Designed miniproteins, single chains. Designs and how they scored, part 66

Each design is a single chain, and the fold is of that chain. pLDDT is the mean over its residues in the fold that is shown.

## One batch from the design tools (miniprotein)

Design m2280
Fold by ESMFold2-Fast:
Structure m2280 (fold): chain A 86 residues (1-86)
Amino acid sequence: DKKLKEGRALLEELKATPDPEKRVELLIKIAELAGRKLSELEKEILRAIAYRDYEKLAEIAKELGIDVTPEELKEDYDRYEAVSRA
């Protein structure tokens, strides 16, 4: 499957890429390969995640009606990673 090969190549490039902006570009490409058309807000969320900008993530969440602090987002991210690796 051509999409599977492209997705795997992008994931390998993502693993080798330390630059947050380049990581955002790769994540957007992976999402688009999965058939997901990202909004500008979704791209901004991915950028904040790549930079580990929990303050920006909390600000976006508040605009979406989700009451959460940067500290809670960091704790939730750490918890999510622990679960996803299990």
Scores: mean pLDDT 74

Design m2281
Fold by ESMFold2-Fast:
Structure m2281 (fold): chain A 79 residues (1-79)
Amino acid sequence: EEEKKQKAIELLEKAGVLAHLRGLTDIVDLIRKAIQALEEGNYEEAKKLVDQAIKLARENGHTEIEKLLEEAKKVLDEI
């Protein structure tokens, strides 16, 4: 569990850095909330927030960010 949680956080942090560098405030906010939810043990809320970030990245063509978020979601689905 902790190993998967840490891997998901690392992927979310990478996505967050890319989103921040591109000025994508909405995606950054969703990622920050997802990481906070994971740290609090709220995996259902974290998954919901990651899904919202994936949809927003996909709709706006942020393919690299979408890919990192999808990898994080896959790890979270194993918890």
Scores: mean pLDDT 86

Design m2282
Fold by ESMFold2-Fast:
Structure m2282 (fold): chain A 64 residues (1-64)
Amino acid sequence: SEADIRAKKAQLVEKIADEMAALIAKLDAQGVSRADRLAALSAASAKLMEQFRKELAALEEQAA
């Protein structure tokens, strides 16, 4: 069960990384300005970090 929770945490990290990579690729393809790209990435990073904290807390609750 502990190994399963660790695997789920690793999958969550991978999912967040994939979502960020997809956003970077999308912004690059759309040719947005450097300033707009930085603003979008900053906003997305804050949102993804909040999502990560919530999902991590839920997994830790399952382990308790």
Scores: mean pLDDT 80

Design m2283
Fold by ESMFold2-Fast:
Structure m2283 (fold): chain A 92 residues (1-92)
Amino acid sequence: SLEARLALFSPEQRARVEEMLASLSPRERRIMETLLEEGPLTAAGLAKLVGLPQSTVTRILNRLEERGYVVRIKVADGVYEYMLAPLYEHLN
């Protein structure tokens, strides 16, 4: 659950994540909450979970990456997964 994932953060990191989520549009928030709950996901995998076209999800992920909210991680040749930046920082 979202609450269980947020419990993994320090109070300061949790406040940062909640502030990020509050600043987002409904679609952007749904994408970030799904990434937080399900862990690192490809754009295709995320699109299936949120029920949006992959092109729409990729566009939103690119904007979130530019804003420093998500990190794009190369997991194989030509394959990328996305993760919340605060979660990536916490784990690394």
Scores: mean pLDDT 81

Design m2284
Fold by ESMFold2-Fast:
Structure m2284 (fold): chain A 78 residues (1-78)
Amino acid sequence: MKVNLEIEVSEDQDTITVKVELEDGSKFEETITVPKEQVPAVVRALKSTVDLLNKSEKASSEEKIETFKSTVRLLNSL
């Protein structure tokens, strides 16, 4: 099951809106605030997380969403 990721960066480049949708209709959306200099690294981390989740055939949709939520919350603590 593919995880679809959409990332929106604010014009101020300190706010990132993250949207994740799975093929079964499960979705997650959250806005995080990070230091402007860390925005490119955070975007790369989010994309890498989705790539890893898409390689996991054993994880349920709920487990994939929860893993992504945990990653987003960790990044929001920067």
Scores: mean pLDDT 75

Design m2285
Fold by ESMFold2-Fast:
Structure m2285 (fold): chain A 71 residues (1-71)
Amino acid sequence: DAVIERVSGLSRAEARRLGAELLAEYNLPEQFRYYALIEYYAKENNVDYDPSKDDPRVVAGKGLALYAKKR
């Protein structure tokens, strides 16, 4: 996803790899990728996700960037 690549600063291949690693940690299938990344972002920053204010792909990209650093 081009938005996740831009927001996370990761290549498509790295974004897919790290997203798959997070999904494996949560024991979730690929269809829950955005959900897992948004949940990770919310937990790490101790904030609630607001879908009316935040684009889910932007929040997912931020979550992926945090996961890459913390891993």
Scores: mean pLDDT 75

Design m2286
Fold by ESMFold2-Fast:
Structure m2286 (fold): chain A 61 residues (1-61)
Amino acid sequence: SEQLAYEAVVKLLNTPPEERAAVAKEWKKVLGPNASELVGRVLDQLQLEPAKKAEIVSLLD
C-alpha cells in the first residue's frame, strides 16, 4: 500500500547506510514484488536527488 511504502521510505532514510540493505530486505518482504516501484514513486513525490533515489531503489531490487 502507499502508506506502507511511505513508512518504508521514512525508515530507510533514517537508517545508517551500513544497515540499509538489511532494512530494505525486510521491507521488500512486507511490500511484496512491487516494492521498488512503490518506494520509487514515494521518493519521486519527495523530489529526492536522482542518484539517492537510484541507491535506495536498488536495495529493493
Scores: mean pLDDT 81

Design m2287
Fold by ESMFold2-Fast:
Structure m2287 (fold): chain A 90 residues (1-90)
Amino acid sequence: ALSDAQQKILFYLDIAKDKVLEDSSLTEEQKELFTKTIDEVKNALLNLASPEEILKIIEEGIEEFKKRGDEKLAEIMEKLKETYEKLLAE
């Protein structure tokens, strides 16, 4: 169910945020950008945005990280996208 998927992805978003904040190899700017992107996804989920809109926000975040050369952040977001897609597929 979408409600179950929403609860589970919120949990994974918080785990990803914590891992990035604890990662000493990442700069403060990288941590701030990642946190802002995660909070945008979380806010959209809490406001009951469609799965298509949530995926768009995640994809825009991945593209931004790739353009900046933040490959590690892009990989984390790609894994979150895959997790969300799996949760939506039942």
Scores: mean pLDDT 84

Design m2288
Fold by ESMFold2-Fast:
Structure m2288 (fold): chain A 96 residues (1-96)
Amino acid sequence: MTYALGVAGLSRAQAEALGEQLVARYGGQYLVVGDSRVGVRLDMSRAEAEALARQLAEQGLGATVMDAEGNVVAALGPSGSLIGGAQAAASRALTL
């Protein structure tokens, strides 16, 4: 089953890079939302999706994990939109 990961606080380029990297690694699909957010569906367990959300939250991004039913399973990091400071950190968090 797939889980949806929503990430906020990114530039458009960062959102596209994040979505592309996650889909390439785990499978699934991504969508960049016009205000610098990305939604990614990952073919991973809930625990792996939550681990990714924690990693992104540690970089100062808002990260939310949702089930296929649209239920929020986890919401981590700053819940508000952060458009400054976190963008450069987001790319590095994904590349290891």
Scores: mean pLDDT 65

Design m2289
Fold by ESMFold2-Fast:
Structure m2289 (fold): chain A 94 residues (1-94)
Amino acid sequence: ALEELREFIKLASLVDPETAARIEALLPAVSEEQAALIVEAIREVFSLSDSVEKGVELGARLALEAMEAAAAGASLEEVRELLEKKIEEIKKEL
């Protein structure tokens, strides 16, 4: 999961290098279990997006918010709830 998240960061750096750098800086604060939830959420966002670029932009925003919460001490359940809420917000934007 952390390795998959690192691969996503590489992709995100091609679309939004500033956000990608912020996500990369937060990697040491994220557990493998939290990373797994974030990767699943990114995959869901990609399935909802009409383009790879849009999927990367939305996925990077989602990852940043979830990883900032994790770095602030959010539990696995709090990260899950945040991701679910953010995915519903993204669905309304599409």
Scores: mean pLDDT 82

Design m2290
Fold by ESMFold2-Fast:
Structure m2290 (fold): chain A 81 residues (1-81)
Amino acid sequence: MKEEQIEKAAELARRYAEELAEEAGLSEEQKREAAELAEAIARGLLNTFPESVVLSDEEIERIARASARLAVGAVELQAEA
């Protein structure tokens, strides 16, 4: 993957995670944790793709949103435990 695309997806995942965490009523600390986790998930997923792979903006948005949802869900699950 191109580094620029990985950075874009990570930034979008962070933003979407912050939005979802706010809507879920999570604390500022949990919102920060969700954002960091979403960024890590998006980076990790895209790093599994070969460097020759180029994603569309739509595909990057899809990955970012999926990463954000997974991250917020994980933080919510931890808060319930």
Scores: mean pLDDT 82

Design m2291
Fold by ESMFold2-Fast:
Structure m2291 (fold): chain A 85 residues (1-85)
Amino acid sequence: SMEEIEEARERQRRVLAEGEKLQPEIDYLIKNSKDPKEKILAISFKVAERRIREALARGEILDKSTLDQVEKLLNELKEIIEKRK
């Protein structure tokens, strides 16, 4: 539906905006974290973020399950970043 398409677009934009804000901390985790799980999570999010940027550039929408997974990765990253402060 049109409502689902608009919601998916807004979700993609929110993920990109939040990812941009967290970029220095994400890059820090990839370069400096001694926990392999933290590094894998940060790298996985950067890959997902790139996929969203490419989809938006093409006017494409990712499916709900994919967006749910990306938002879960972002929330897990936020928890790690906050815990390290």
Scores: mean pLDDT 86

Design m2292
Fold by ESMFold2-Fast:
Structure m2292 (fold): chain A 78 residues (1-78)
Amino acid sequence: MLTLLDLLKAALSKYKANELVSPATILKVLRENAGVTGISAKEVQERLEKELGIKGKKATPLQGARAVYELLQERKAK
């Protein structure tokens, strides 16, 4: 079974696994390639800051995909 997280990871597969990408760029790619809607770059940044404890840092594709996945799941639960 292919999960939503697997689809988000696939959309970001053009980046190297250890490549640091801005939250805004990650969200742009997921909007264009995975149809992500209703999520702002600020929300992705705040989720990454909570998980990493580091403000103003870039994220790996996996970290970005996971942050967007969690935000989408939280929206479905409302």
Scores: mean pLDDT 75

Design m2293
Fold by ESMFold2-Fast:
Structure m2293 (fold): chain A 82 residues (1-82)
Amino acid sequence: SAEVQQQRQAILAELDAVGRQTVAAAGDLSKATELAILKKMRDVLLARIAQLRAQGTADGQALAAELEAELAEIEAEIAKLE
């Protein structure tokens, strides 16, 4: 639905902002900065998934499942860098 697409877009924009802010603060693109970005993205996804699951809507549950798949990819990347 349109509202799920809007929620998805807002979350993706939040993830992009976290990445850009972390690079700006670090002043580099080192492995440590990449790891910091991924960990912050993981924290955002965990918080948003919990919120969507708590709402109990069918659309929220569907988006939460999609974000859980994205979270798994981020966790795999964190594991590769550690």
Scores: mean pLDDT 84

Design m2294
Fold by ESMFold2-Fast:
Formats: C-alpha cells, structure tokens, sequence
Structure m2294 (fold): chain A 83 residues (1-83)
C-alpha cells in the first residue's frame, strides 16, 4: 500500500508540474485572475513536494490534487479568454 501511494503522489506531482510549466509559457497573455490561480497551483505543488519528502503521501496526494484543480481552472480561464 505505501509504495503504491508514493508512486501515485510522485506521478500526480509530475503531472501538476507539467500543467503549470505549459501555462507559464503563456503567462503574458493570461488575465490577472488566471495568473493568481497559476501562482496558487505552484504553492500547492511546493507543499506536495515537501509532504512527499516527509513521507506523508496522503498529504502529498491531496496538495497535488489541489494544484491540478487550480492549474485546470487557470487553463479554463485562458481558453475562455481566447474564445
């Protein structure tokens, strides 16, 4: 069980990082609200990484899930702006 949670947490953090990096490349065309959500997603990724290093896999998963949700909201706002 513990190894499965660790692997899932790591994969989820890597996925969140990828979403954030993709959005950062388009930061200049984002609204202030979308940029704020992106900055919050970055902070949640930092918390997830710290939890992972501490062996707190449930917290790492929770924070990484928050990061993914915030990054997806930032992307949604960007996509709506471009429509």
Amino acid sequence: MKKVKEKYAKNLIDYAKKLIEELESRRDVMTPEARRLLDQAREEVKKAIEALKAGNYDEAISEAQKAVRLANEARRLLDEQLA
Scores: mean pLDDT 85

Design m2295
Fold by ESMFold2-Fast:
Structure m2295 (fold): chain A 100 residues (1-100)
Amino acid sequence: MSLEELKEKVIEIVEELSKKLLEIAKDNPAVAEQLKKLTEETIEKIKKAKSAEEIRKIVGEFYSGVLKLSSQLSASARSEAISEISKANEKINELIREAE
């Protein structure tokens, strides 16, 4: 897999994850707005990444940011967000292992 293909696939997963997280946070407009901004900043960083390792770091920072925002949600919503992050992380880790 080329670096450009890795970027495209990781961005697709991040966008899908963001859509699910926005649905989870729909009752908290402040969290939803911060999540949109965090997603946009993360996608721009991925586009500028020069290696698979840099993409891994950027995605890790995104997960940390989402977890911090989820602390403002209900316990149920927070648990659901953590589950979705875990699924996305497994997919992205597999893609990064395939990149050279």
Scores: mean pLDDT 87

Design m2296
Fold by ESMFold2-Fast:
Parts: structure tokens; sequence; C-alpha cells
Structure m2296 (fold): chain A 88 residues (1-88)
């Protein structure tokens, strides 16, 4: 496996993990339980960190499509984080 191929797979893995955390946080946001909302906030923050890491890894790999997808997911998740913070 080339270094660029390895970096691309690393970026894809980080992106996928961010998507998993975002999906879990969205499910918790359907709850009226303050503990579930606090957990959703933590999961959105974790997803944001993963998307930022994915962007850097995709940039190093020269994967412009990966950068675009991670930046879109980052922007969407930052909006969701603000929404959960208004409910806490």
Amino acid sequence: MSEKERLRFEGETLLALGEIYTALAKKLMQSDDPEDLKEAEKLYQKAIELYRQAIEVFREAGDEEGVRQAEENLADTEKLLKEVQKKI
C-alpha cells in the first residue's frame, strides 16, 4: 500500500467514525432527558474533532473529495452542536 493510499484509508476511517458519533448524537437528541442531551453534546464534539483530523489527513493524501466531504460534515455537525447547546 502506498503512503497516499494509507492516508486516504485513515481519512475515510476518521470520517466514518465521525459519522457514527454524529448518528448516535442525533438519536440522543430525540430524548427529553438532560443526561442524553449532555451525552449528545459530547458525541458531537468528538465527531467535530474526528472530522477536523480527517480533513488534515485527506489534505496530506491529496484527496480533494475527502476534504470536501469532511468539511461538509464538520459544518453540519457544528450546527447540530449549537442546537443541542440551546437545549441544555
Scores: mean pLDDT 88

Design m2297
Fold by ESMFold2-Fast:
Structure m2297 (fold): chain A 81 residues (1-81)
Amino acid sequence: SLAERAKELAEEGRRDALEGRRLLEENDGDIKEINRGIGLVLRGIGNLYEAMLLASRAGDKEAAEYAVKKGEEAGLHMEPL
């Protein structure tokens, strides 16, 4: 279902965004790790917003709240659509 896919994307987005942030904070000046971190943060943000769109289209408040929570855990300020 769209709601299940939204929850999957929200969890993937949270993991990627957190991993990317960690690489940016813990890179010790390695430009390759910095570039990887940026890419992961952008992918994570994209997946979290896609999760919100899918939850909205499904009309599933639980899936939307889950996506918001995963965004907050990733350090993003998100609102249900």
Scores: mean pLDDT 82

Design m2298
Fold by ESMFold2-Fast:
Structure m2298 (fold): chain A 94 residues (1-94)
Amino acid sequence: MAREALELAREHIEEAIEALKKKDLQTALRHLVEARGALELALRLAPERAQPHIREALEHVDRAIEALLKKDVESALKHAEEALEAVERALEEI
């Protein structure tokens, strides 16, 4: 279940990154919000060793959402990519 939640979060972050590259901010925001929910679920299900990486991913998703609300696409993309890296690290610990 934790792996499944992390894989769902990864998929939504990847879709958000693609939407950001296409300047589709509304689609990017929806995928980042979905990723946030999946990461919160993953944090509740994951072993303690994975939790720091999931918390790091949540922080970057929140920063990406904040940047997107300010229409800072460059900053949103950077934080979305950092969130993806954190999710990959969390998946290594499951």
Scores: mean pLDDT 91

Design m2299
Fold by ESMFold2-Fast:
Structure m2299 (fold): chain A 60 residues (1-60)
Amino acid sequence: MEKEKLERQIRVLQENIDKATELAEKARARGDTAAYEAAQRVIDSLKKQIEELKKKIEEL
């Protein structure tokens, strides 16, 4: 089903958020503001993609 496909995509994006969050925490720990901000931009983008996929599921 289409819904199942979208739910799998959401899970993959959630895993990518977890990885990006880990990178952000490591960057913060070493005082690398540029790397921290880059990781946050990735997290924000991934969250937006999850929101769009959730809206598609709602429209099914």
Scores: mean pLDDT 84

Design m2300
Fold by ESMFold2-Fast:
Structure m2300 (fold): chain A 98 residues (1-98)
Amino acid sequence: MAVTLLNALEGHVNGLVGLRDDTRRAARLGDVERAKGLYELALQNYGRALQTADKAAALSPETKKRADALRQQAEKALADTKRAVDDMEARVRAERLA
């Protein structure tokens, strides 16, 4: 059912947003191992979001439009999560060299 797949996709996207926020918090605290672990979970949730989006998009043009919008939200959340980890690792490297 389209509604069930879209609700599942929204759940995965919301989970990914939560992992982004937790990763940003860990990165701000310099907790490298926690931030990396949270990013790994974000990659797993992103994979689930993509699979669910593909299933939803196959149902109708209307569900495809909504699934594509949610896919873009997932891509942005993952990109923001990666940026937080990359920025933290750059900062930690700079501090070790100083």
Scores: mean pLDDT 85

Design m2301
Fold by ESMFold2-Fast:
Structure m2301 (fold): chain A 76 residues (1-76)
Amino acid sequence: FTPLESAVFREVALHHADHPDDPIASYREIAERLGVSVSTVSRAARSLERAGVVKITRRGVSLARAAPEAYEAAFA
């Protein structure tokens, strides 16, 4: 993944950990945290969805069920 894609993935994961009952991170929230445009986040999220690590929804982005098992250890 590119540095931006990795940063977006990390923000989605942190949102999931902080909000287990609402694990969908909005594009606006991610864009604000990373200091980039919503369109930049959207393009990174599309790339991550194609890789199978996130799921895009009408509200934003969540972790895919098929995310790698080692993923949580990488961000511990």
Scores: mean pLDDT 73

Design m2302
Fold by ESMFold2-Fast:
Structure m2302 (fold): chain A 61 residues (1-61)
Amino acid sequence: SLPSGVPGLELIVDEEKKRIYYRDTATGERRDANEPWPEDSPIVKLLEQYGKDSTPVPPLP
């Protein structure tokens, strides 16, 4: 697996299926991005998701 550059999160690349899974080192769970790779989209998207990982407060609670 590849280091995603984020703490406690690593990338698992499946070139055969062109899919990317990320694994939480703390939880040990795998979550698939379900996106094709090597189009830098999945990796970039994952990094963007990490930045947005704050669960913004919705207008309607």
Scores: mean pLDDT 49

Design m2303
Fold by ESMFold2-Fast:
Structure m2303 (fold): chain A 77 residues (1-77)
Amino acid sequence: MIKPLTPEQRELLERILDEAARRGVRLSEKEWDALFYYLVNKDLTPEELAERLGLTPEEVERIIQRIKERFKDVLEP
């Protein structure tokens, strides 16, 4: 179960969703899972997140980096 989002995390997620819809970007299930865990569980290491998603830490970092690069204008306003 995902922890409740803080107002800041919820606003950021809504901005990412709006921009994804506006740009016609489709995120995979693994990309959505990685994004949600990244926003909700900032205390998780890439290793712990990778174990939960059935990925390697390198794959998790790559997914998060790709999301950050696609939505840098939303993540870093």
Scores: mean pLDDT 69

Design m2304
Fold by ESMFold2-Fast:
Structure m2304 (fold): chain A 80 residues (1-80)
Amino acid sequence: MTQTDEFGVKFTLNPDGSVTITANGKTYTLKPGETYTDEAGHKFTLSEDSKTVTIETDNAVITYTLDPSSSKASYSIEVK
């Protein structure tokens, strides 16, 4: 299942619990509990239960809630 946020980030929920993220023309896969750091220093973390993806930037933490019954990801933003 693929979910897309308002910023054009796409999340594909894989049957093994991993999540494939497509953002700014780049694609990468996170395993449960794994963190990926992009070229801009943003950190993408998949929760151990594969239900949330957290994006940490210099001034904010964005948490995406993954719903396997929905094609849209919900998100919340916490300003640092």
Scores: mean pLDDT 71

Design m2305
Fold by ESMFold2-Fast:
Structure m2305 (fold): chain A 89 residues (1-89)
Amino acid sequence: SEKIERLKEEAKELIGKTTVAAMAAATDEETQKRIAELGQEALEALEKGDYEKAKELVKEAADLSGHPTTKRLAEEAIKKLEEAEEAEK
């Protein structure tokens, strides 16, 4: 479905933006590496159609950053993932 592919593409963009923002907010190299890993795993989960895993990983990345902008981006990403999941039903 064109609608599902568009929603997944928008979700990938938001996951990427959330990951970059979270990494920028992190002050130490270890946390930055962990956030990058979570972002990559979230994209892989989405490609496999595992929306629940993708949402969990995005939340974890945002929580590690503690930054309001990152939390907002994560909420947008999660909403888009939920829209894509519903469109497949």
Scores: mean pLDDT 85

Design m2306
Fold by ESMFold2-Fast:
Structure m2306 (fold): chain A 94 residues (1-94)
Amino acid sequence: LSEEEKKILEAARETGLISEETLKELEKRISSLGVSDKDRVASLIYELILSVPEEKLDEFYEKLKKKLEEKGASKETLEMLDNAYAAKKFLFES
């Protein structure tokens, strides 16, 4: 895993809103992707957002974003998070 992917997994774990089992399965799935580091980061963020129930989505997004900022995540990573959150909210409202 890249350092960026590790930051995302640690931040997600620290929210307390995703189980360790789910995090380990996501890590295995994402690490097996034969794509660029940027695409793996995007996939990880989208999978994390999709994995939380809708009633916890807003809390998860806010906590994850704050923890990623504290860990020095890139602007691109934060934009991917914003986009994934918006996409899931749009699908729920549609």
Scores: mean pLDDT 82

Design m2307
Fold by ESMFold2-Fast:
Structure m2307 (fold): chain A 67 residues (1-67)
Amino acid sequence: MSMKREEVIRESSITMLELKLRQLVGRKRADELVRMAEEGVTREQLRKAGASEEEIELVERLQELLA
């Protein structure tokens, strides 16, 4: 279905953040971090999973857009 421009911009922002994660950590790790963002995991859980502070910041931004 056709979406409003605001919805398209949000989806584009989500896609860009996912691509940035993939560029930084590779596809497998990025997919894991995206799943964690969707699950609303805490910074402590991300750190335990071996995420860097840069990766955690990207995941938090993704969580904001997915909320």
Scores: mean pLDDT 76

Design m2308
Fold by ESMFold2-Fast:
Structure m2308 (fold): chain A 93 residues (1-93)
Amino acid sequence: MKEEEIEKIFEKGKELAEEFIELRNNHSEAPVEEMRKIGLEAAKLLLESVEGYVELGKYEKAKEAAELLKELAYRVPDKELQEIAERAVRLAE
C-alpha cells in the first residue's frame, strides 16, 4: 500500500473516532449497537493505518494512530475495542 493510501485510511479512522466521541459526549439518541459499530469501524481503520505505517517505517505516525485508538478504547468499555487497541500499541512499539 502506498503512503498516500495509508494516510487516507488514518484520516478516515480519525474522523470516525472523533464522530464516535462527539456522539457519546452529546448524549446521542443513536442506538448502542449503531454507536458500537462506528467505534469498531474507527478502530479497525486506525489499526490498519498502524500496520501500514509500521510497514513503511513511519513509527512516529504509527504511534499517533495507536495512541488515538488507545484513547478511543479507554473511553469506551468494549473488550473487542480494547483488544484492537492493545494490538495497535504493540505493533507501534
Scores: mean pLDDT 77

Design m2309
Fold by ESMFold2-Fast:
Structure m2309 (fold): chain A 116 residues (1-116)
Amino acid sequence: DEKKKLAEEALKKFGKENIALGDPITTVVAELYKKGDWETIEKVLELILNAENKTPAELLIEILDVLKNPELQEVFKDEIIKYLKEVANDKNLIKEIEKNKEDREKFKEAIKKAFD
């Protein structure tokens, strides 16, 4: 819970400077908490706290890279796609991201394009 408060503060700070990315990040942190994966939660919090010089796409990609569990990678990818469907107007780009969900490098490139 103390670590959750730090994550909320970091997300609030990051969201004011760039974009509100609370939903995908909050969801993956909650799933990590349920699994008791505190090591991965700490890595995610460190990425958020050091996000001042990062684009939203870079932060999301770095969080995806620290997730070792394939099920959690899938949940996080789904939440990113859901977020982009709400904020992005390019339906073709969203379909490209969904199509490349299993291709790590193409998925990362598609996310970068979505936040340009």
Scores: mean pLDDT 71

Design m2310
Fold by ESMFold2-Fast:
Structure m2310 (fold): chain A 68 residues (1-68)
Amino acid sequence: VSELEERARELLEKMKEAIDAGNFDAALQLYDELKRIIDELESLGHKETAERFRKEVEELMQRLADRL
């Protein structure tokens, strides 16, 4: 549980860095990994935590779209 949350935070930070650096392909790969971790959190019953991470990912995806 704690490990999945920690990994999600790490991937979010890397995705933000990739977007800021203009590495959109890397950002999309990180997005796919984040989606898997978020789905795993939800399947384990951590729905509120999963929803919070989904919102952060949505914000980053909007930021990515604004740069395209």
Scores: mean pLDDT 81

Design m2311
Fold by ESMFold2-Fast:
Structure m2311 (fold): chain A 82 residues (1-82)
Amino acid sequence: SGLKEVEERVKKKLEELRDILINDKSEKKREEAKKEFKKEAEEILELMSHVLPPEELEEFKKRVEEELKKIEEEAKEEEEKR
C-alpha cells in the first residue's frame, strides 16, 4: 500500500542520513543533510496526518524521532573516536 511505501521511504532516508552523519567529514554537508531530512520528515508526517488515525500517526512520529535520536547518538560516538 501507499502507506507502507511511505514508511519504507522514511526508513531509507534515515539510513542515508546515518551514512552521511557517520562517514562524511564535512560539517556543512552533515548540517544540510539533517536540515533536509527534518524538512522532508515534516512534509511526510503532514501528508500522513490525512490518512492515519491520530494514535497511529503519533506512534509513527515517535518511531521516526527515536531512530533519528539513535542515529545522532551513533554519529556523536563516531565523532569522539576521530
Scores: mean pLDDT 78

Design m2312
Fold by ESMFold2-Fast:
Structure m2312 (fold): chain A 71 residues (1-71)
Amino acid sequence: MKRHVFEAVVGIVIAGAQFTLENPNATLEELQNMLKDIEYMKEEAEKMGDKKTAERLEKLAEEVKKKIESM
Protein backbone atom coordinates (compact mmCIF):
# COMPACT_ATOMS: atom_id res chain seq x y z
CA MET A 1 0.00 0.00 0.00
CA LYS A 2 1.29 3.52 -0.83
CA ARG A 3 2.10 5.70 2.20
CA HIS A 4 -0.48 8.47 1.52
CA VAL A 5 -3.23 5.85 0.94
CA PHE A 6 -2.18 4.13 4.18
CA GLU A 7 -2.30 7.46 6.10
CA ALA A 8 -5.81 8.22 4.79
CA VAL A 9 -7.17 4.71 5.49
CA VAL A 10 -5.57 4.42 8.96
CA GLY A 11 -7.12 7.77 9.95
CA ILE A 12 -10.57 6.48 8.96
CA VAL A 13 -10.03 3.16 10.82
CA ILE A 14 -8.83 4.93 14.01
CA ALA A 15 -11.79 7.36 13.94
CA GLY A 16 -14.24 4.49 13.32
CA ALA A 17 -12.73 2.43 16.15
CA GLN A 18 -12.96 5.34 18.63
CA PHE A 19 -16.58 6.03 17.58
CA THR A 20 -17.53 2.34 17.94
CA LEU A 21 -15.80 2.03 21.35
CA GLU A 22 -17.71 5.11 22.67
CA ASN A 23 -21.07 3.82 21.33
CA PRO A 24 -22.92 2.00 24.17
CA ASN A 25 -25.17 0.30 21.56
CA ALA A 26 -22.31 -1.17 19.49
CA THR A 27 -23.09 -4.78 18.54
CA LEU A 28 -20.72 -7.75 18.93
CA GLU A 29 -20.57 -8.06 15.11
CA GLU A 30 -19.59 -4.37 14.74
CA LEU A 31 -16.81 -4.79 17.33
CA GLN A 32 -15.52 -7.99 15.68
CA ASN A 33 -15.44 -6.34 12.22
CA MET A 34 -13.67 -3.29 13.68
CA LEU A 35 -11.08 -5.56 15.33
CA LYS A 36 -10.34 -7.23 11.97
CA ASP A 37 -9.86 -3.82 10.27
CA ILE A 38 -7.55 -2.60 13.06
CA GLU A 39 -5.42 -5.79 12.98
CA TYR A 40 -5.10 -5.60 9.18
CA MET A 41 -3.94 -1.95 9.31
CA LYS A 42 -1.52 -2.79 12.15
CA GLU A 43 0.16 -5.43 9.94
CA GLU A 44 0.43 -2.86 7.11
CA ALA A 45 1.95 -0.31 9.53
CA GLU A 46 4.52 -2.91 10.67
CA LYS A 47 5.43 -3.68 7.02
CA MET A 48 6.01 0.05 6.44
CA GLY A 49 8.17 0.41 9.58
CA ASP A 50 5.68 2.85 11.16
CA LYS A 51 6.14 1.68 14.75
CA LYS A 52 4.14 4.55 16.33
CA THR A 53 1.05 3.85 14.20
CA ALA A 54 1.41 0.08 14.78
CA GLU A 55 1.54 0.69 18.57
CA ARG A 56 -1.56 2.95 18.42
CA LEU A 57 -3.46 0.31 16.43
CA GLU A 58 -2.32 -2.44 18.86
CA LYS A 59 -3.72 -0.39 21.78
CA LEU A 60 -7.04 0.13 19.94
CA ALA A 61 -7.22 -3.62 19.15
CA GLU A 62 -6.73 -4.44 22.85
CA GLU A 63 -9.48 -1.95 23.85
CA VAL A 64 -11.88 -3.52 21.32
CA LYS A 65 -10.97 -7.05 22.54
CA LYS A 66 -11.64 -6.02 26.17
CA LYS A 67 -15.05 -4.61 25.21
CA ILE A 68 -15.92 -7.86 23.38
CA GLU A 69 -14.78 -9.95 26.39
CA SER A 70 -16.91 -7.79 28.76
CA MET A 71 -20.13 -8.46 26.77
Scores: mean pLDDT 81

Design m2313
Fold by ESMFold2-Fast:
Structure m2313 (fold): chain A 68 residues (1-68)
Amino acid sequence: DENVKLLVKAILEGAKALGLTVTSLKVEGNKISVTLAGDKEKLEKLKEIMEARAEELGIKLEIKTIET
């Protein structure tokens, strides 16, 4: 699914740009499960952006955050 690939790329690029670590990423059909670690404000920012994009694309996105 091109939309799933697009969102995965956006998550990885966004995490890199914000200095966040992707500790796990799993794709199952139309579902993406991601664990992100880093600064609280950066985690919240990326989570908001990606959840909004997932909703627009009709993709189920689960984001788990770990503050470090």
Scores: mean pLDDT 86

Design m2314
Fold by ESMFold2-Fast:
Structure m2314 (fold): chain A 71 residues (1-71)
Amino acid sequence: MSAAEKEALELAKGRSIEEIVEALLERFPLSRTLLESMAARSRNGVEFVKLMLSFLGEENWERVVEALKKL
């Protein structure tokens, strides 16, 4: 597991899926509909972030960390 992946998952702990969706929309040119569809398949923020890291690819993981640091 990379340092960026570990940090993103730690930052997701104790955060709602709704907070994470809003944070990602601030940093990524993604549709709200896409993020809400992925969130619907997740039970908590950590699961949602795991799904998003897999979807976005490793080259975007540092950007996910920066988005979540705003929470």
Scores: mean pLDDT 82

